# Ledger of designs, part 18: designed miniproteins, single chains, continued (2)

Each design is a single chain, and the fold is of that chain. pLDDT is the mean over its residues in the fold that is shown.

## One batch from the design tools (miniprotein)

Design m4597
Fold by ESMFold2-Fast:
Structure m4597 (fold): chain A 93 residues (1-93)
Amino acid sequence: LEKYYEAGKEFAKEIKDEEVKELVEKIIDALNNNLLVEDEQRLAALGLLEQLIKEGRIPEELKPKLKEALKPLTSDKNPLIAERAKRVLELLE
């Protein structure tokens, strides 16, 4: 499962600046609608978000919505996902 988190981080590096806003909005929508059913999908999304945050590429206007969308993941049934979600939320501060 950790390999999907790392794959998400690497994929973030391939995303062009003009694509970041649309992608983050889609991730927020997917999280809010429970569309990331598989543990691998949630880990990849968390890795992607961590890398974009560390690069300062998350639009400021999306940060509040992203924080709310990530909160349920901090109680995810998979302990690795819960830990990574907490980390991503800390990076958004």
Scores: mean pLDDT 86

Design m4598
Fold by ESMFold2-Fast:
Structure m4598 (fold): chain A 90 residues (1-90)
Amino acid sequence: EKAEEVLRKKGKAELRARYGEDSFSDEEIERMVEERIERNIRALAEREGISLEEARELLLKRVEEEVEEALKEYENLDEEEQKELEELLK
């Protein structure tokens, strides 16, 4: 699932930013992200009284909304950063 892949990448980046790039190996970061996703799915399924599969879809839908909001902000920053980089290179 596309949203799940984005969620994993975002989780990795957040953990690296929080603990530092050298704090954990790539494998450990990946495992921590996987465990967090699995726990959230299980908790959501129990809370909503739905299947694990349905809970996963709901979580991914929520992530898609969050990513869409973050991408809007990132797009604006991208233009600002590109402009700053061009000024710096001159």
Scores: mean pLDDT 67

Design m4599
Fold by ESMFold2-Fast:
Structure m4599 (fold): chain A 63 residues (1-63)
Amino acid sequence: SVEERLEELEKKINDPNISLVDLQKIYREVQLLRRQHADNPEFVARLDELEEKIKKKIEELKK
């Protein structure tokens, strides 16, 4: 289910040892899921939240 996938992605993003490469892969998956569920505002909101979290982590890893 998409809910289970969102939970798995959030867990991976919250991993302090996650690599930049893995974050970029998750970012692409989040963007694909957003396109697939564009008609569901609840999922779009959750995916947008995950996207912002990923962007913040990528910024921190590039320092």
Scores: mean pLDDT 83

Design m4600
Fold by ESMFold2-Fast:
Structure m4600 (fold): chain A 60 residues (1-60)
Amino acid sequence: SKITETKEGDTVTITVTVGDLKKTLTLKNATQEQLDKAKKLAEEVGRRLEEVEKLRKELE
């Protein structure tokens, strides 16, 4: 999975990409704690999506 963080002014956009799947989370005026939690969630989502794709290919 690939996680990209983009900051524009007060807005932070976190994008998670797994194969052809793309999920975006946008935060405005986020604190550092909120941003850290959002990044941790993005990493977990990426891992779960990779597990689901692997399992789906094995089960069809």
Scores: mean pLDDT 77

Design m4601
Fold by ESMFold2-Fast:
Structure m4601 (fold): chain A 62 residues (1-62)
Amino acid sequence: GEKIEELIKKFESLKTAEEAYRLTKDLLRSGEVTAEELLKIADSLKNLEHQVAVRRAIRETR
């Protein structure tokens, strides 16, 4: 949906893997996005380092 597309754009605008990691942790903590939705966002990211950071944050939260 639009929410996932907006989040993909937000992640794509980040400059570092660390920022992607922190954003993922914040979203999981707030409950605004599920881990499953974050995995779909990660798969859509062009930057492999950002993908790895998102997946790492999800693994550490589960």
Scores: mean pLDDT 82

Design m4602
Fold by ESMFold2-Fast:
Structure m4602 (fold): chain A 102 residues (1-102)
Amino acid sequence: AEELVRAVREAEEESIRLLDEAAKAHPELKELAEQLKEGVRRTGEEIRRLVERGDLERAARLAELAAEDFDELAKSVPELKEVARKISERWRELAERLRAAA
């Protein structure tokens, strides 16, 4: 449980860092990056709560949905393509870890 909560927190922190770097490189995307960062924090908080309850299947599903959302973002916003792809991959890996532990 502690290791999985830490993994969720690491995915949150890496995603926020990548979005901050992207907003710095593309100031026109600052508002979008702030919305995405809030979404990451909210989703991570919900997943950590589910992990603490032992609801690993639901936690994994939320991580998958986050990965899918960032995959769609990578297709829609060319300036964020590489950042969104990296975030999507990280959350997909997290979902696999959560499912393996279930």
Scores: mean pLDDT 88

Design m4603
Fold by ESMFold2-Fast:
Structure m4603 (fold): chain A 76 residues (1-76)
Amino acid sequence: SSALKEELLRQAEEERRAAERLREALDTGPDAAAKVVGELSGVAPETVAPTALSAARSYLLIAEQEYRRLTELAER
């Protein structure tokens, strides 16, 4: 249905924006990565700081995979 396709594309766009933010943060450094991961996970940046780069890379991989999955579903 049109409504289902619109919802899938909306979710895909959220994942695309998350991936963009994570890529920019990884290029900036650990503090930026901690902030973005904290915002996406709902925890304080200080809590994620020790694993910030690793966490940001994991979130980026998931966001990119979800964007591809949701976009493919919307095209069907």
Scores: mean pLDDT 86

Design m4604
Fold by ESMFold2-Fast:
Structure m4604 (fold): chain A 96 residues (1-96)
Amino acid sequence: METIKESLSLIADQLSLISKELKNEELKKRLSELADRLRELAENFSEENREEAIRTLKEAIKTLQEVLKKEKLSPFLKKQIQTTISLLQSVLEQLE
């Protein structure tokens, strides 16, 4: 559980950083809200909220994939997003 909490916290920080770099206000807001939800889940993670964590991680992956398709990104930011998606997928596999 501690490793999952640490991973969720790290992902929340990454989503928050990525959101600040975006020009699309809808995607920026969605990533910021997902970061806040993952941070709360990291602090209070339990078996009772595992399904919420799974749903939030899947939503974050989909939102980042939309960012890659719709936004004009620097090579650095594109790589950061791809790395964050991989981390999200890894955590999701541990929860499923």
Scores: mean pLDDT 83

Design m4605
Fold by ESMFold2-Fast:
Structure m4605 (fold): chain A 64 residues (1-64)
Amino acid sequence: SMKEKAERFRAAAAELRAQGTEDARNRAGQLLAAAKAYLGELPETVSEEEREAAIKMGERALEA
């Protein structure tokens, strides 16, 4: 489900934050943006293309 996918991104972001590096914080931000996109929590000003881009960026950050 979308909720399970969002929870996966949030869990990965928490682990990255524990590393304490700037690169890890940047990746955590990408994962959290993807979680918001899956849950429909992004601002109304965000286009569908931007929402899909955030999800894809988060998926890449999760795999890296």
Scores: mean pLDDT 77

Design m4606
Fold by ESMFold2-Fast:
Structure m4606 (fold): chain A 66 residues (1-66)
Amino acid sequence: MLPPGTVVYAEKGATYKRISENPSEPGDVFYDEATNEAYVLGPESAKLPLEEQKKLFYEKIGKAPP
């Protein structure tokens, strides 16, 4: 469960399903504890390699990708 007040970004048509240690499915969530921001994977973003998913997440929350 995401903490109260979490800012959530999502791919268009995404439905929140779970926080995952290894996000890979539609509805899986990347979460940044420092900013209290999250990104929910959708059907298209879930198909991307993990590195591209992380890059997309960091771009959405305004951080530089690793």
Scores: mean pLDDT 71

Design m4607
Fold by ESMFold2-Fast:
Structure m4607 (fold): chain A 80 residues (1-80)
Amino acid sequence: SSKQKAEELLKQMREILEQMEEAVERGDLKKLEELYQKLKAIAEELEKIPGVPLDYKRENAVLLATATVLLAEAYFREKL
């Protein structure tokens, strides 16, 4: 079902976000960028699924926003 597909994609996004947090702790900017691109691709796939409930779309947006902030913070720290 569309709901089950969305749930699986959200689960993958959460797992990638955890890996991104670990990459930030290690200072691995290259890995962080690779993980961000993977998370973004999954977010785009979720947006293509018709009939996904609004709460799932909201979680998708929040996860993508959080990942974007992590990437921006890591770039800021590298400049210091």
Scores: mean pLDDT 86

Design m4608
Fold by ESMFold2-Fast:
Structure m4608 (fold): chain A 98 residues (1-98)
Amino acid sequence: MREIAAREAYRLTLESLLDLGFPEDVARLAARLAGEAARENPVSGETGLRIRQMNDIAKRVAEELRRAGVPEEDARMAGSISATSVDAASHLATYQAP
């Protein structure tokens, strides 16, 4: 289940960022971080914990992108998209679990 969430988070993040015109290297870095986050701790269905986990993922991805030289506004946007992708992938993996 966690590996399915990781692969889907990677794919969703990569496709979303490339569709928005982000450079391939930036999109791939964000996708890798999203996949790692989904593997480590899938986003909870509980509203309070879900919001906290999504905020943590968004901040983590944005910070790593800023270190890679991505402008702050673009890094923040990519972080938010990554968090949404991890949330969607975590929900899909949980739904498919027995």
Scores: mean pLDDT 79

Design m4609
Fold by ESMFold2-Fast:
Structure m4609 (fold): chain A 91 residues (1-91)
Amino acid sequence: PLRTLDEQIAAKLAAIAEEIRKKHEVKELSPEEIAELVDRIRKRLEEEGVPEEEIGEITALVTYFADTYGEGDLEVLEEFARRALEILKNL
């Protein structure tokens, strides 16, 4: 059931994101701020030669975590999204 993988990934990454959020109080991000974070991560992935389909998956996860958990750290967002994608590939 591939449809439940996003929920399992979200649950695991939500636990880590909640721990980070608890250590670093983050303000609710505006749609504009989220778009800027997504754009920066997208450019970095393009520079690394990541396939467009994978970039789309990573940026969707970045948008979700930034919007849902208020995470504004680019490295944290990219790490979460990459780990989520690795879990998807290994399930």
Scores: mean pLDDT 70

Design m4610
Fold by ESMFold2-Fast:
Structure m4610 (fold): chain A 88 residues (1-88)
Amino acid sequence: MMIERLAEAVRRDMEEAARLPPEEQQQLLSQLPQLEQHLTQLAGPEAAEVATKGLRTALQYAIAGDRDKALQAARETEEELLALARRA
């Protein structure tokens, strides 16, 4: 299902974002409202909210230098999206 593919893609993107320089991480954080709109069209508002909340949390931890918590946030977001897909 589409949400299952989104879950894996979001986790992968969060893991990659955690490896970016802090200035690029800050720029991604500022772009989250536009990403949320696109994800809402692709997967619906509930999945978009889970994905953008997870991305925000992961980026905030990565910017603070806590990559372990950023990666944990990525995995937790994937799990929430997969749980949402099971209800659809």
Scores: mean pLDDT 79

Design m4611
Fold by ESMFold2-Fast:
Structure m4611 (fold): chain A 97 residues (1-97)
Amino acid sequence: MKEELKEEFYVSYSLDKETFRKVTELILAALQKDVKLKKIEITLYSDHPKAREMARIMKEVAEKYGIEVTVSQTGEIPPMRIPNPALLKVTIYAEKE
């Protein structure tokens, strides 16, 4: 039975690149045990070099697991409930079994 799962989260300016890499590796490793990861969509809210570097880190980690990654930039304002401006939004698409 194919059940499509969607997880979404935001990455802020306060998060360092090494922590982001480690968290990404842990999340993808954990998810891969229970679901088939299909693709990751990364939306950049900023032209800041850190935003592009974090997107690159996510793409490199995801590609090790054979996951398709798309990166796009938006002119949209990040959600107002995030205390720090969001650098990017990550959407993970997966299928259960």
Scores: mean pLDDT 72

Design m4612
Fold by ESMFold2-Fast:
Structure m4612 (fold): chain A 58 residues (1-58)
Amino acid sequence: SMDELLRRRAQIARRNAKEFEQIAEDLTKAGGSPELVELARGSAEGNKQYAENLEAKI
């Protein structure tokens, strides 16, 4: 069903958001550039917003 596909896509997006949050944390600990840290945080927030938008359609 469409609702099942939306739920699965939202789960994937939530997982991607957590992975990007971890990347941002790892980059910060490794002394990575602020620009790369912000890019990773932005990707995490984007995936979270995408998941919320998909969940709102269910």
Scores: mean pLDDT 89

Design m4613
Fold by ESMFold2-Fast:
Structure m4613 (fold): chain A 106 residues (1-106)
Amino acid sequence: AKEKMEEGGRKAAEGGRKAMEGAAKSGGRIGGISSAAAGVSGSGGYAGGVVGGRAGKGEEGAKDIEYSGRSAEHAALRAGGEEGKKGAEKAREGGKKGAELAKEAA
């Protein structure tokens, strides 16, 4: 159960990292700022998964993971371009899959 919550958090973090890469490849100051925001969002999802698993609050952890994915998606979209869009899709996917794993662990 705890392992699935942590795996869910890791999937959100991976999505956030892909959003960071996409935003950074979009270039410029906006790309750099959006990349940092996406990374922070991904890390938050991981933390939510770990904390939710340890506390036995799988539903709360799942919500944190899903919110993390949406936040990273928005950050990558703000960077613009095809790479930012691609990163946003990965962030959304990671958050959704991570949240599903967390719900199964509850």
Scores: mean pLDDT 71

Design m4614
Fold by ESMFold2-Fast:
Structure m4614 (fold): chain A 105 residues (1-105)
Amino acid sequence: SDLLRLIALVLEVIGLIEDALRLAEEQGDAEVAELLRRIGRLVGEVYRLALTRGDIARGIAVLERAIRGLRRVIRHLRAGDLAAAREAARRLIRELEAAIEELKA
């Protein structure tokens, strides 16, 4: 069941990134769009490492954090606060990079 939960969380993250990219495009913010694409690449690496290292529980926890972070980015984009959206996206990138290093250990 944990593997199915991990897959379900990846699909939710993909949907949130697609929603956030559409909002960033509507706002004309190329920087947020590039940060969102980077988040997508990092989430793919988390998924790969969770499977290859067998640490599904840590993968789940990281993806749940990514969902919360992406919802913060979306909230700021909907409010037209591009500076807050960029900072929330950069914070999520730092959290994902740290989680990837922990998964590699």
Scores: mean pLDDT 90

Design m4615
Fold by ESMFold2-Fast:
Structure m4615 (fold): chain A 100 residues (1-100)
Amino acid sequence: DAETAEAQKLLAEAKELLEETKKLMEEAQKAIDEGNLEEAEKKTEEAIEKADKASEIENQAVKRSSSNVALVTRVGAEAGLASMTASAAKIGYEGAKKKK
């Protein structure tokens, strides 16, 4: 049905954003290790923005997939991961910034 198809499209879009988030977080961690805190801050901000957007899109997919219990469960789990990833990145970066 139309709602299930829309939920699947949203899930695919969110997954692409999560892959971009992982790449940005890896680049941010490398910048921290190199002492380039300005680059680390920029990459972390971009990662947080993409992870938050992915979480919002996955939340919309959950609402549209309510007639399909298995899809709702899967989408909900991935939304939590995106939010947790963004929070962890920000906390780690701020900790490193204060230590210098």
Scores: mean pLDDT 68

Design m4616
Fold by ESMFold2-Fast:
Structure m4616 (fold): chain A 115 residues (1-115)
Amino acid sequence: MEKRKEMLEFVEKNKGKLLRAIIKDENGNIVAEIFTTSEVAKKLIEAGVVDEVKPAKPGTGSNANSDLLTAEIAEAIRRLVAALGAPPDQVSITLNASTPEEALRILREILERLE
């Protein structure tokens, strides 16, 4: 699929802008969105974890879903940011999950592809 090449070209054209990297499951449902810099988005695309990249609006990002922010989810997010080699302030993650267990599964699948 030529999608990877198109995403990389999009990242290059939008260098210096905040981007929205979209992650979908095997059924095409959006499971996660990562708001980050062009450099981090490129690493996510090269790792094969991203299905689509779009412009992010200023101020878009994860507002704390207190019910989803368990210690295990916070640890998984920290590991993901570390795997990307990015400062924590350059990565914000929104998870399309109704339970902490679903959120942790999504984060682990992303981490396995990056590590």
Scores: mean pLDDT 73

Design m4617
Fold by ESMFold2-Fast:
Structure m4617 (fold): chain A 107 residues (1-107)
Amino acid sequence: MEEVKKLVSEYAPRITGLEIRIIGLELEYPPSPKVAELYKEAQKERKRFQDAVEKGDAKEAAEELRKIAEIYRKMSEEPGVHPELSEALREHAALYEELAAKLEEVA
């Protein structure tokens, strides 16, 4: 239980920094309606991830992070997404996949 929260806390500053960067890029390069819909889907999975972390369920937390990463990769591949925003979305997906792998090690 403590190990799950510890890992998430260690990654939180990097995740938050990247989220701030993405918000700035979305203000400069507004996303398409399809990208906005995918973002809402990712936010629903984020709530499930948070619930898994609070339960200390490393396996469920990792599974939810991998779903969020897949959604961010789909966003990065949408037509008309600015290259800088596409790169930031891929970096976010990769960071979530890294955290998922670490959570699987403590499951």
Scores: mean pLDDT 84

Design m4618
Fold by ESMFold2-Fast:
Structure m4618 (fold): chain A 95 residues (1-95)
Amino acid sequence: SKDDLVQQLQDLIKRVDELTKRAKELAEKLKDSDPETAEKLEQMAEMLDSIRDEAQSIVDNADTLSEGSLKTRYGLLSNQVFLIQTQLDQIEKQV
C-alpha cells in the first residue's frame, strides 16, 4: 500500500542517518592512518546525505505520487543504500 511505502521510506531515512554517522565516525578515526579511506568514507556520507534529502522529499510529496512511482523511487534508493552499506561493512571489517 501507499502507507506501507511511506513507512518503508521513513525507515530508510533512519537507516541512512545511522550509516552516515558510522561513515563519519570511521573517517575521523582513519584520517591520520589511512587518509585515502577516510576521504572515501566522507564521500559516502555526502552520498547518504543526498539520498536522505531525496527520500524525505518523496515522503513530503507522497500524496501527489502514484503507488507505482513510490515503489520505483523506494527501490532505487533502497538499492543505493544497500550498496553503500555493503561497502561500509567491508571497510569496517578491514580496520
Scores: mean pLDDT 90

Design m4619
Fold by ESMFold2-Fast:
Structure m4619 (fold): chain A 75 residues (1-75)
Amino acid sequence: SELEKELERYEKQLETIAKLLGVPVEKVRALFEELLALEQQGRTVSLEEFEERLKTELGVSEEAIEKLKKYLKEA
């Protein structure tokens, strides 16, 4: 229940995150859903793995990732 409420809030911010990364919102959403599925299967996804997936799957620059991390440093 708590996870569902947090996920709904997160979905509302996908557009903001996509804008910060400079990529289509659909690609950001697909990546987040993939990471959530891994977590639901009992796998832990590190922040470093997330950053690598942003680079390899979304083509996000390291500078954009660093800006996002500063923006979400308390997330």
Scores: mean pLDDT 74

Design m4620
Fold by ESMFold2-Fast:
Structure m4620 (fold): chain A 78 residues (1-78)
Amino acid sequence: SAATLERIRALAREIRERSTDEATRRGAEGVLQLVDQYEADPDGVALRPWLRYAARGIKEGATDEFGRTAPDRILALL
């Protein structure tokens, strides 16, 4: 739903703004780009699987506690 996409976007922005890890911030930017691509062309993006992949990637690659835990909030929406 639109409300779920806005919650995911808000969480990704929070990760980008609060994480001290550059790779985690880049991963959050990737989540935002996936949502934007889906809104522009819903048939061109398998949004849920790619968001799960991106969120898990952020979590697994993160060196700070926020990057390791905050992506779970995105995963909970999927």
Scores: mean pLDDT 82

Design m4621
Fold by ESMFold2-Fast:
Structure m4621 (fold): chain A 73 residues (1-73)
Amino acid sequence: QGDQYVTQSRNAYRSTSNSDSSNSSRSQSLYNQSIDYYRQGNIQSMQQYANRTVNLGQFSVSSSQQRQRLSSQ
């Protein structure tokens, strides 16, 4: 149900904030939108914003890993 999508969105936002500060604000906005739609009972829009947050999180993690390899210490 909605709680699962909200949890996924929250985790993605945290991951993005830790890995990519430039996308932190965007991730926070997407996460907040998913929460707002969840409170409104708009499950369809909530799922869309939750998925957007997750996709941004995946991109941020991937970019962070690639950056880590390129900056080999």
Scores: mean pLDDT 73

Design m4622
Fold by ESMFold2-Fast:
Structure m4622 (fold): chain A 66 residues (1-66)
Amino acid sequence: RVPERELTPEEKEIEKKIEEEIFESLRYMVESIAKIMLRNGEDEEEVEKEKKKILEIIEKEKKKYE
């Protein structure tokens, strides 16, 4: 549970960048899924609503890592 050593500031920056990259990828996936749903004839308003919900969850999760 407890690490043997502290992460250096440089290592912490790398971890933060990886986390930011993961959240950015998740946002990209959500946008891509929304486009696929629209192409499949899903209601534009419903797709936008669902997209916003998922993006809000992603933002809340990201804040936990700050």
Scores: mean pLDDT 75

Design m4623
Fold by ESMFold2-Fast:
Structure m4623 (fold): chain A 116 residues (1-116)
Amino acid sequence: MKGEEIVEKNKEEVEKIKEELVEAVKAESKEELEFAEWAAKGIVVGSALGTKEAAAAGGLVGVGLALAKYKNEETAKKIMKYILKKYLGKEVKTEEELEEAIEELSKYAEELAEKQ
């Protein structure tokens, strides 16, 4: 199943997760709302693979796509910290801890990509 097809079939779940992210990071600008939408889409696509790690990795990919377009690093970091806490139970307090958590998930995503 393509990612776009998964998102289309799960629009209600995408909207629910987006609203949760908006509330969690107090998103108010158009760019911040679009970061939450891309993260929510990524989480739903990742969740289709059946693990919390895949949901978190999908969310981080979605944030990365929004970051490439808008260059808003502060919003990206807020959403990534929320995803890591909710899906993996990892509380990130420093920039260094955030980078370490992203590196762990990137290695996991690379391993999954090589298997399929």
Scores: mean pLDDT 77

Design m4624
Fold by ESMFold2-Fast:
Structure m4624 (fold): chain A 95 residues (1-95)
Amino acid sequence: SDVKLLKLAKEQVEEAKKAAEAGDGLEAQIHAGVAEVALAVLKLFSDEELRKKLDEVLELIGKGVEAVDAGDYEKAVEYFEEAAKKLEEIIKELE
């Protein structure tokens, strides 16, 4: 189910945000990585409109990971929060 992969990705992005809030860069990167894999798999079976929305979410997760790597945990939290909000919007559109 597309919705199951989106919910998994959202849960993992929310965990990445919590890890970044705690200053745990490794945990933030692990959770973000799981979300990226779930969304990459979903893209293989998605139409053009959904793929575009998933690419926007993947860009935000990637920026969050880059911010974690740079030690900018405040910026990482912002990117992960925005990614989670976009994932929630996509989930609501598909339900």
Scores: mean pLDDT 90

Design m4625
Fold by ESMFold2-Fast:
Structure m4625 (fold): chain A 61 residues (1-61)
Amino acid sequence: SPIAESTRQLLDSLRASTPDPAALLALVEALRRHFEATETDPEILALVLGVLDEAAAEIRA
């Protein structure tokens, strides 16, 4: 999905620019809230939230 790929690229950029894992997790959570509020396609929303949840789990590990 182009949106899932763009989300991964954004997360990679945020990881490169945000070395604080707490700040990075806050940004991931803000992105999650944004997509939940704005994305009307449930299939695209599920894919994006999956990418964000995977990233959050990796940051927390």
Scores: mean pLDDT 80

Design m4626
Fold by ESMFold2-Fast:
Structure m4626 (fold): chain A 87 residues (1-87)
Amino acid sequence: EVLEKQQKMVEGFKEFLAEKYRELTGRDDLDVDTAAEVYLNIIALSILKAFNAKPEDIKRVEEELKSLLTPEQYEIAKKVADEIAKK
C-alpha cells in the first residue's frame, strides 16, 4: 500500500531528525515527533539568521519554536540556532 510505504519512510526520517536534535542540543526531553519538528525549526531559524532574512520571517519561526517548547527548552534551541548561523 502506497500510504503505508510513505508512512514508514516519514517515520524513519522523523527518527533521524529526533536523533539530530539529541546530538545538537545534548537533550533527550522531547518525543520523536516534537524533537524532529524542533530540529527542522532550529535549522530553518539558523538559515534565516545566517542570510539576514526579514525580521518578520525570523519571528514567525521563533514563535513556532515557542509553541512547541517550554521557555527553558526554547532558550537552548535559540542558542543552538545562533551557533549554527555563525557558520
Scores: mean pLDDT 81

Design m4627
Fold by ESMFold2-Fast:
Structure m4627 (fold): chain A 94 residues (1-94)
Amino acid sequence: SALFERIKALLAEIGRALHARDAEAALAALEELRALLESVRPLLPEESHPLLEEVLRLLEEAREAVRRGDFERALELLERTLEPLKKILEALEK
């Protein structure tokens, strides 16, 4: 519950920063989300690790897009994290 709400809040913060074309805010929120997801790695079953690796890869690609000023690509990449993130959160509830 608390983890879900924090991830949801970070996703909303990243989305707002990307729409505002605020690279500094977007990069900071992306790094917070990456760090939070790395912190839950040992709580995930082994079979869910490929989903985590996919999300972390998409977040790094989004960071690189932001560094290039490609906020539209960063938004697309962020949207692609939503389904794997949902599956990760479902795995953590078991």
Scores: mean pLDDT 87

Design m4628
Fold by ESMFold2-Fast:
Structure m4628 (fold): chain A 94 residues (1-94)
Amino acid sequence: SALDEINEVFEELKEELEKLPEDAPASEYMKVVYEAFGKISKIAKEAGVDMEKVEEIIRETLTKVRDAVAAKDKAALLEVIEEAKERIKELLEE
């Protein structure tokens, strides 16, 4: 199901972010996040979800991710990713 695919992508994203070194450049964190959201966008589009809402969630999430990465706050970063997961899942369940 699309919901299961979304859950899998977000879990893989969290594992990738946890494995990145504390001193890794912001570009490496952003690359991992962009690749994951590319997959999320494709799954949501194939599921027939409102892509304007998906794009808004992704845009807002990327802003929060950039802030957390700039602050070197891994806990805040993972919280932002969890929030994005719940928002995307709610769109799939509607």
Scores: mean pLDDT 86

Design m4629
Fold by ESMFold2-Fast:
Structure m4629 (fold): chain A 67 residues (1-67)
Amino acid sequence: NEGAEKAAEAARKAAEEGSGAGAATAVYDVFLNSGSEEGKEKALEAALRGAAGADPREVAEQGVEAA
């Protein structure tokens, strides 16, 4: 899914910049663009963890796996 892949790329870039909010927002876009229920569940879980202050790099990596 092109939309989910682009959102996952944005999450990686945000994590490289140290932006927890940016990584969480980009992974939420992976959730919105995911074509599978499993991908949506993983992306939403990662986005919620990011919003709660989880490491941006871990959030981005989980978002890439969900895409």
Scores: mean pLDDT 80

Design m4630
Fold by ESMFold2-Fast:
Structure m4630 (fold): chain A 66 residues (1-66)
Amino acid sequence: TPLEKEARRLLDEVRARLAQHTSPAELQAIVREAYEKAIELAKKDPDLATRFIEEVSRLANAHAAA
């Protein structure tokens, strides 16, 4: 669906930004912005928003662990 395509685009942006972050503050900003977008997605498709934010959390945790 168009919403799934948008969610994937947003995830790709999160991955790219995480690869370039150099500080905990930047990591927090990336995650915060992703949560704001997830809130908007939840208004249209709460299941998609839940999957999106779960994936963002996994990506952020994996990046922090590396």
Scores: mean pLDDT 80

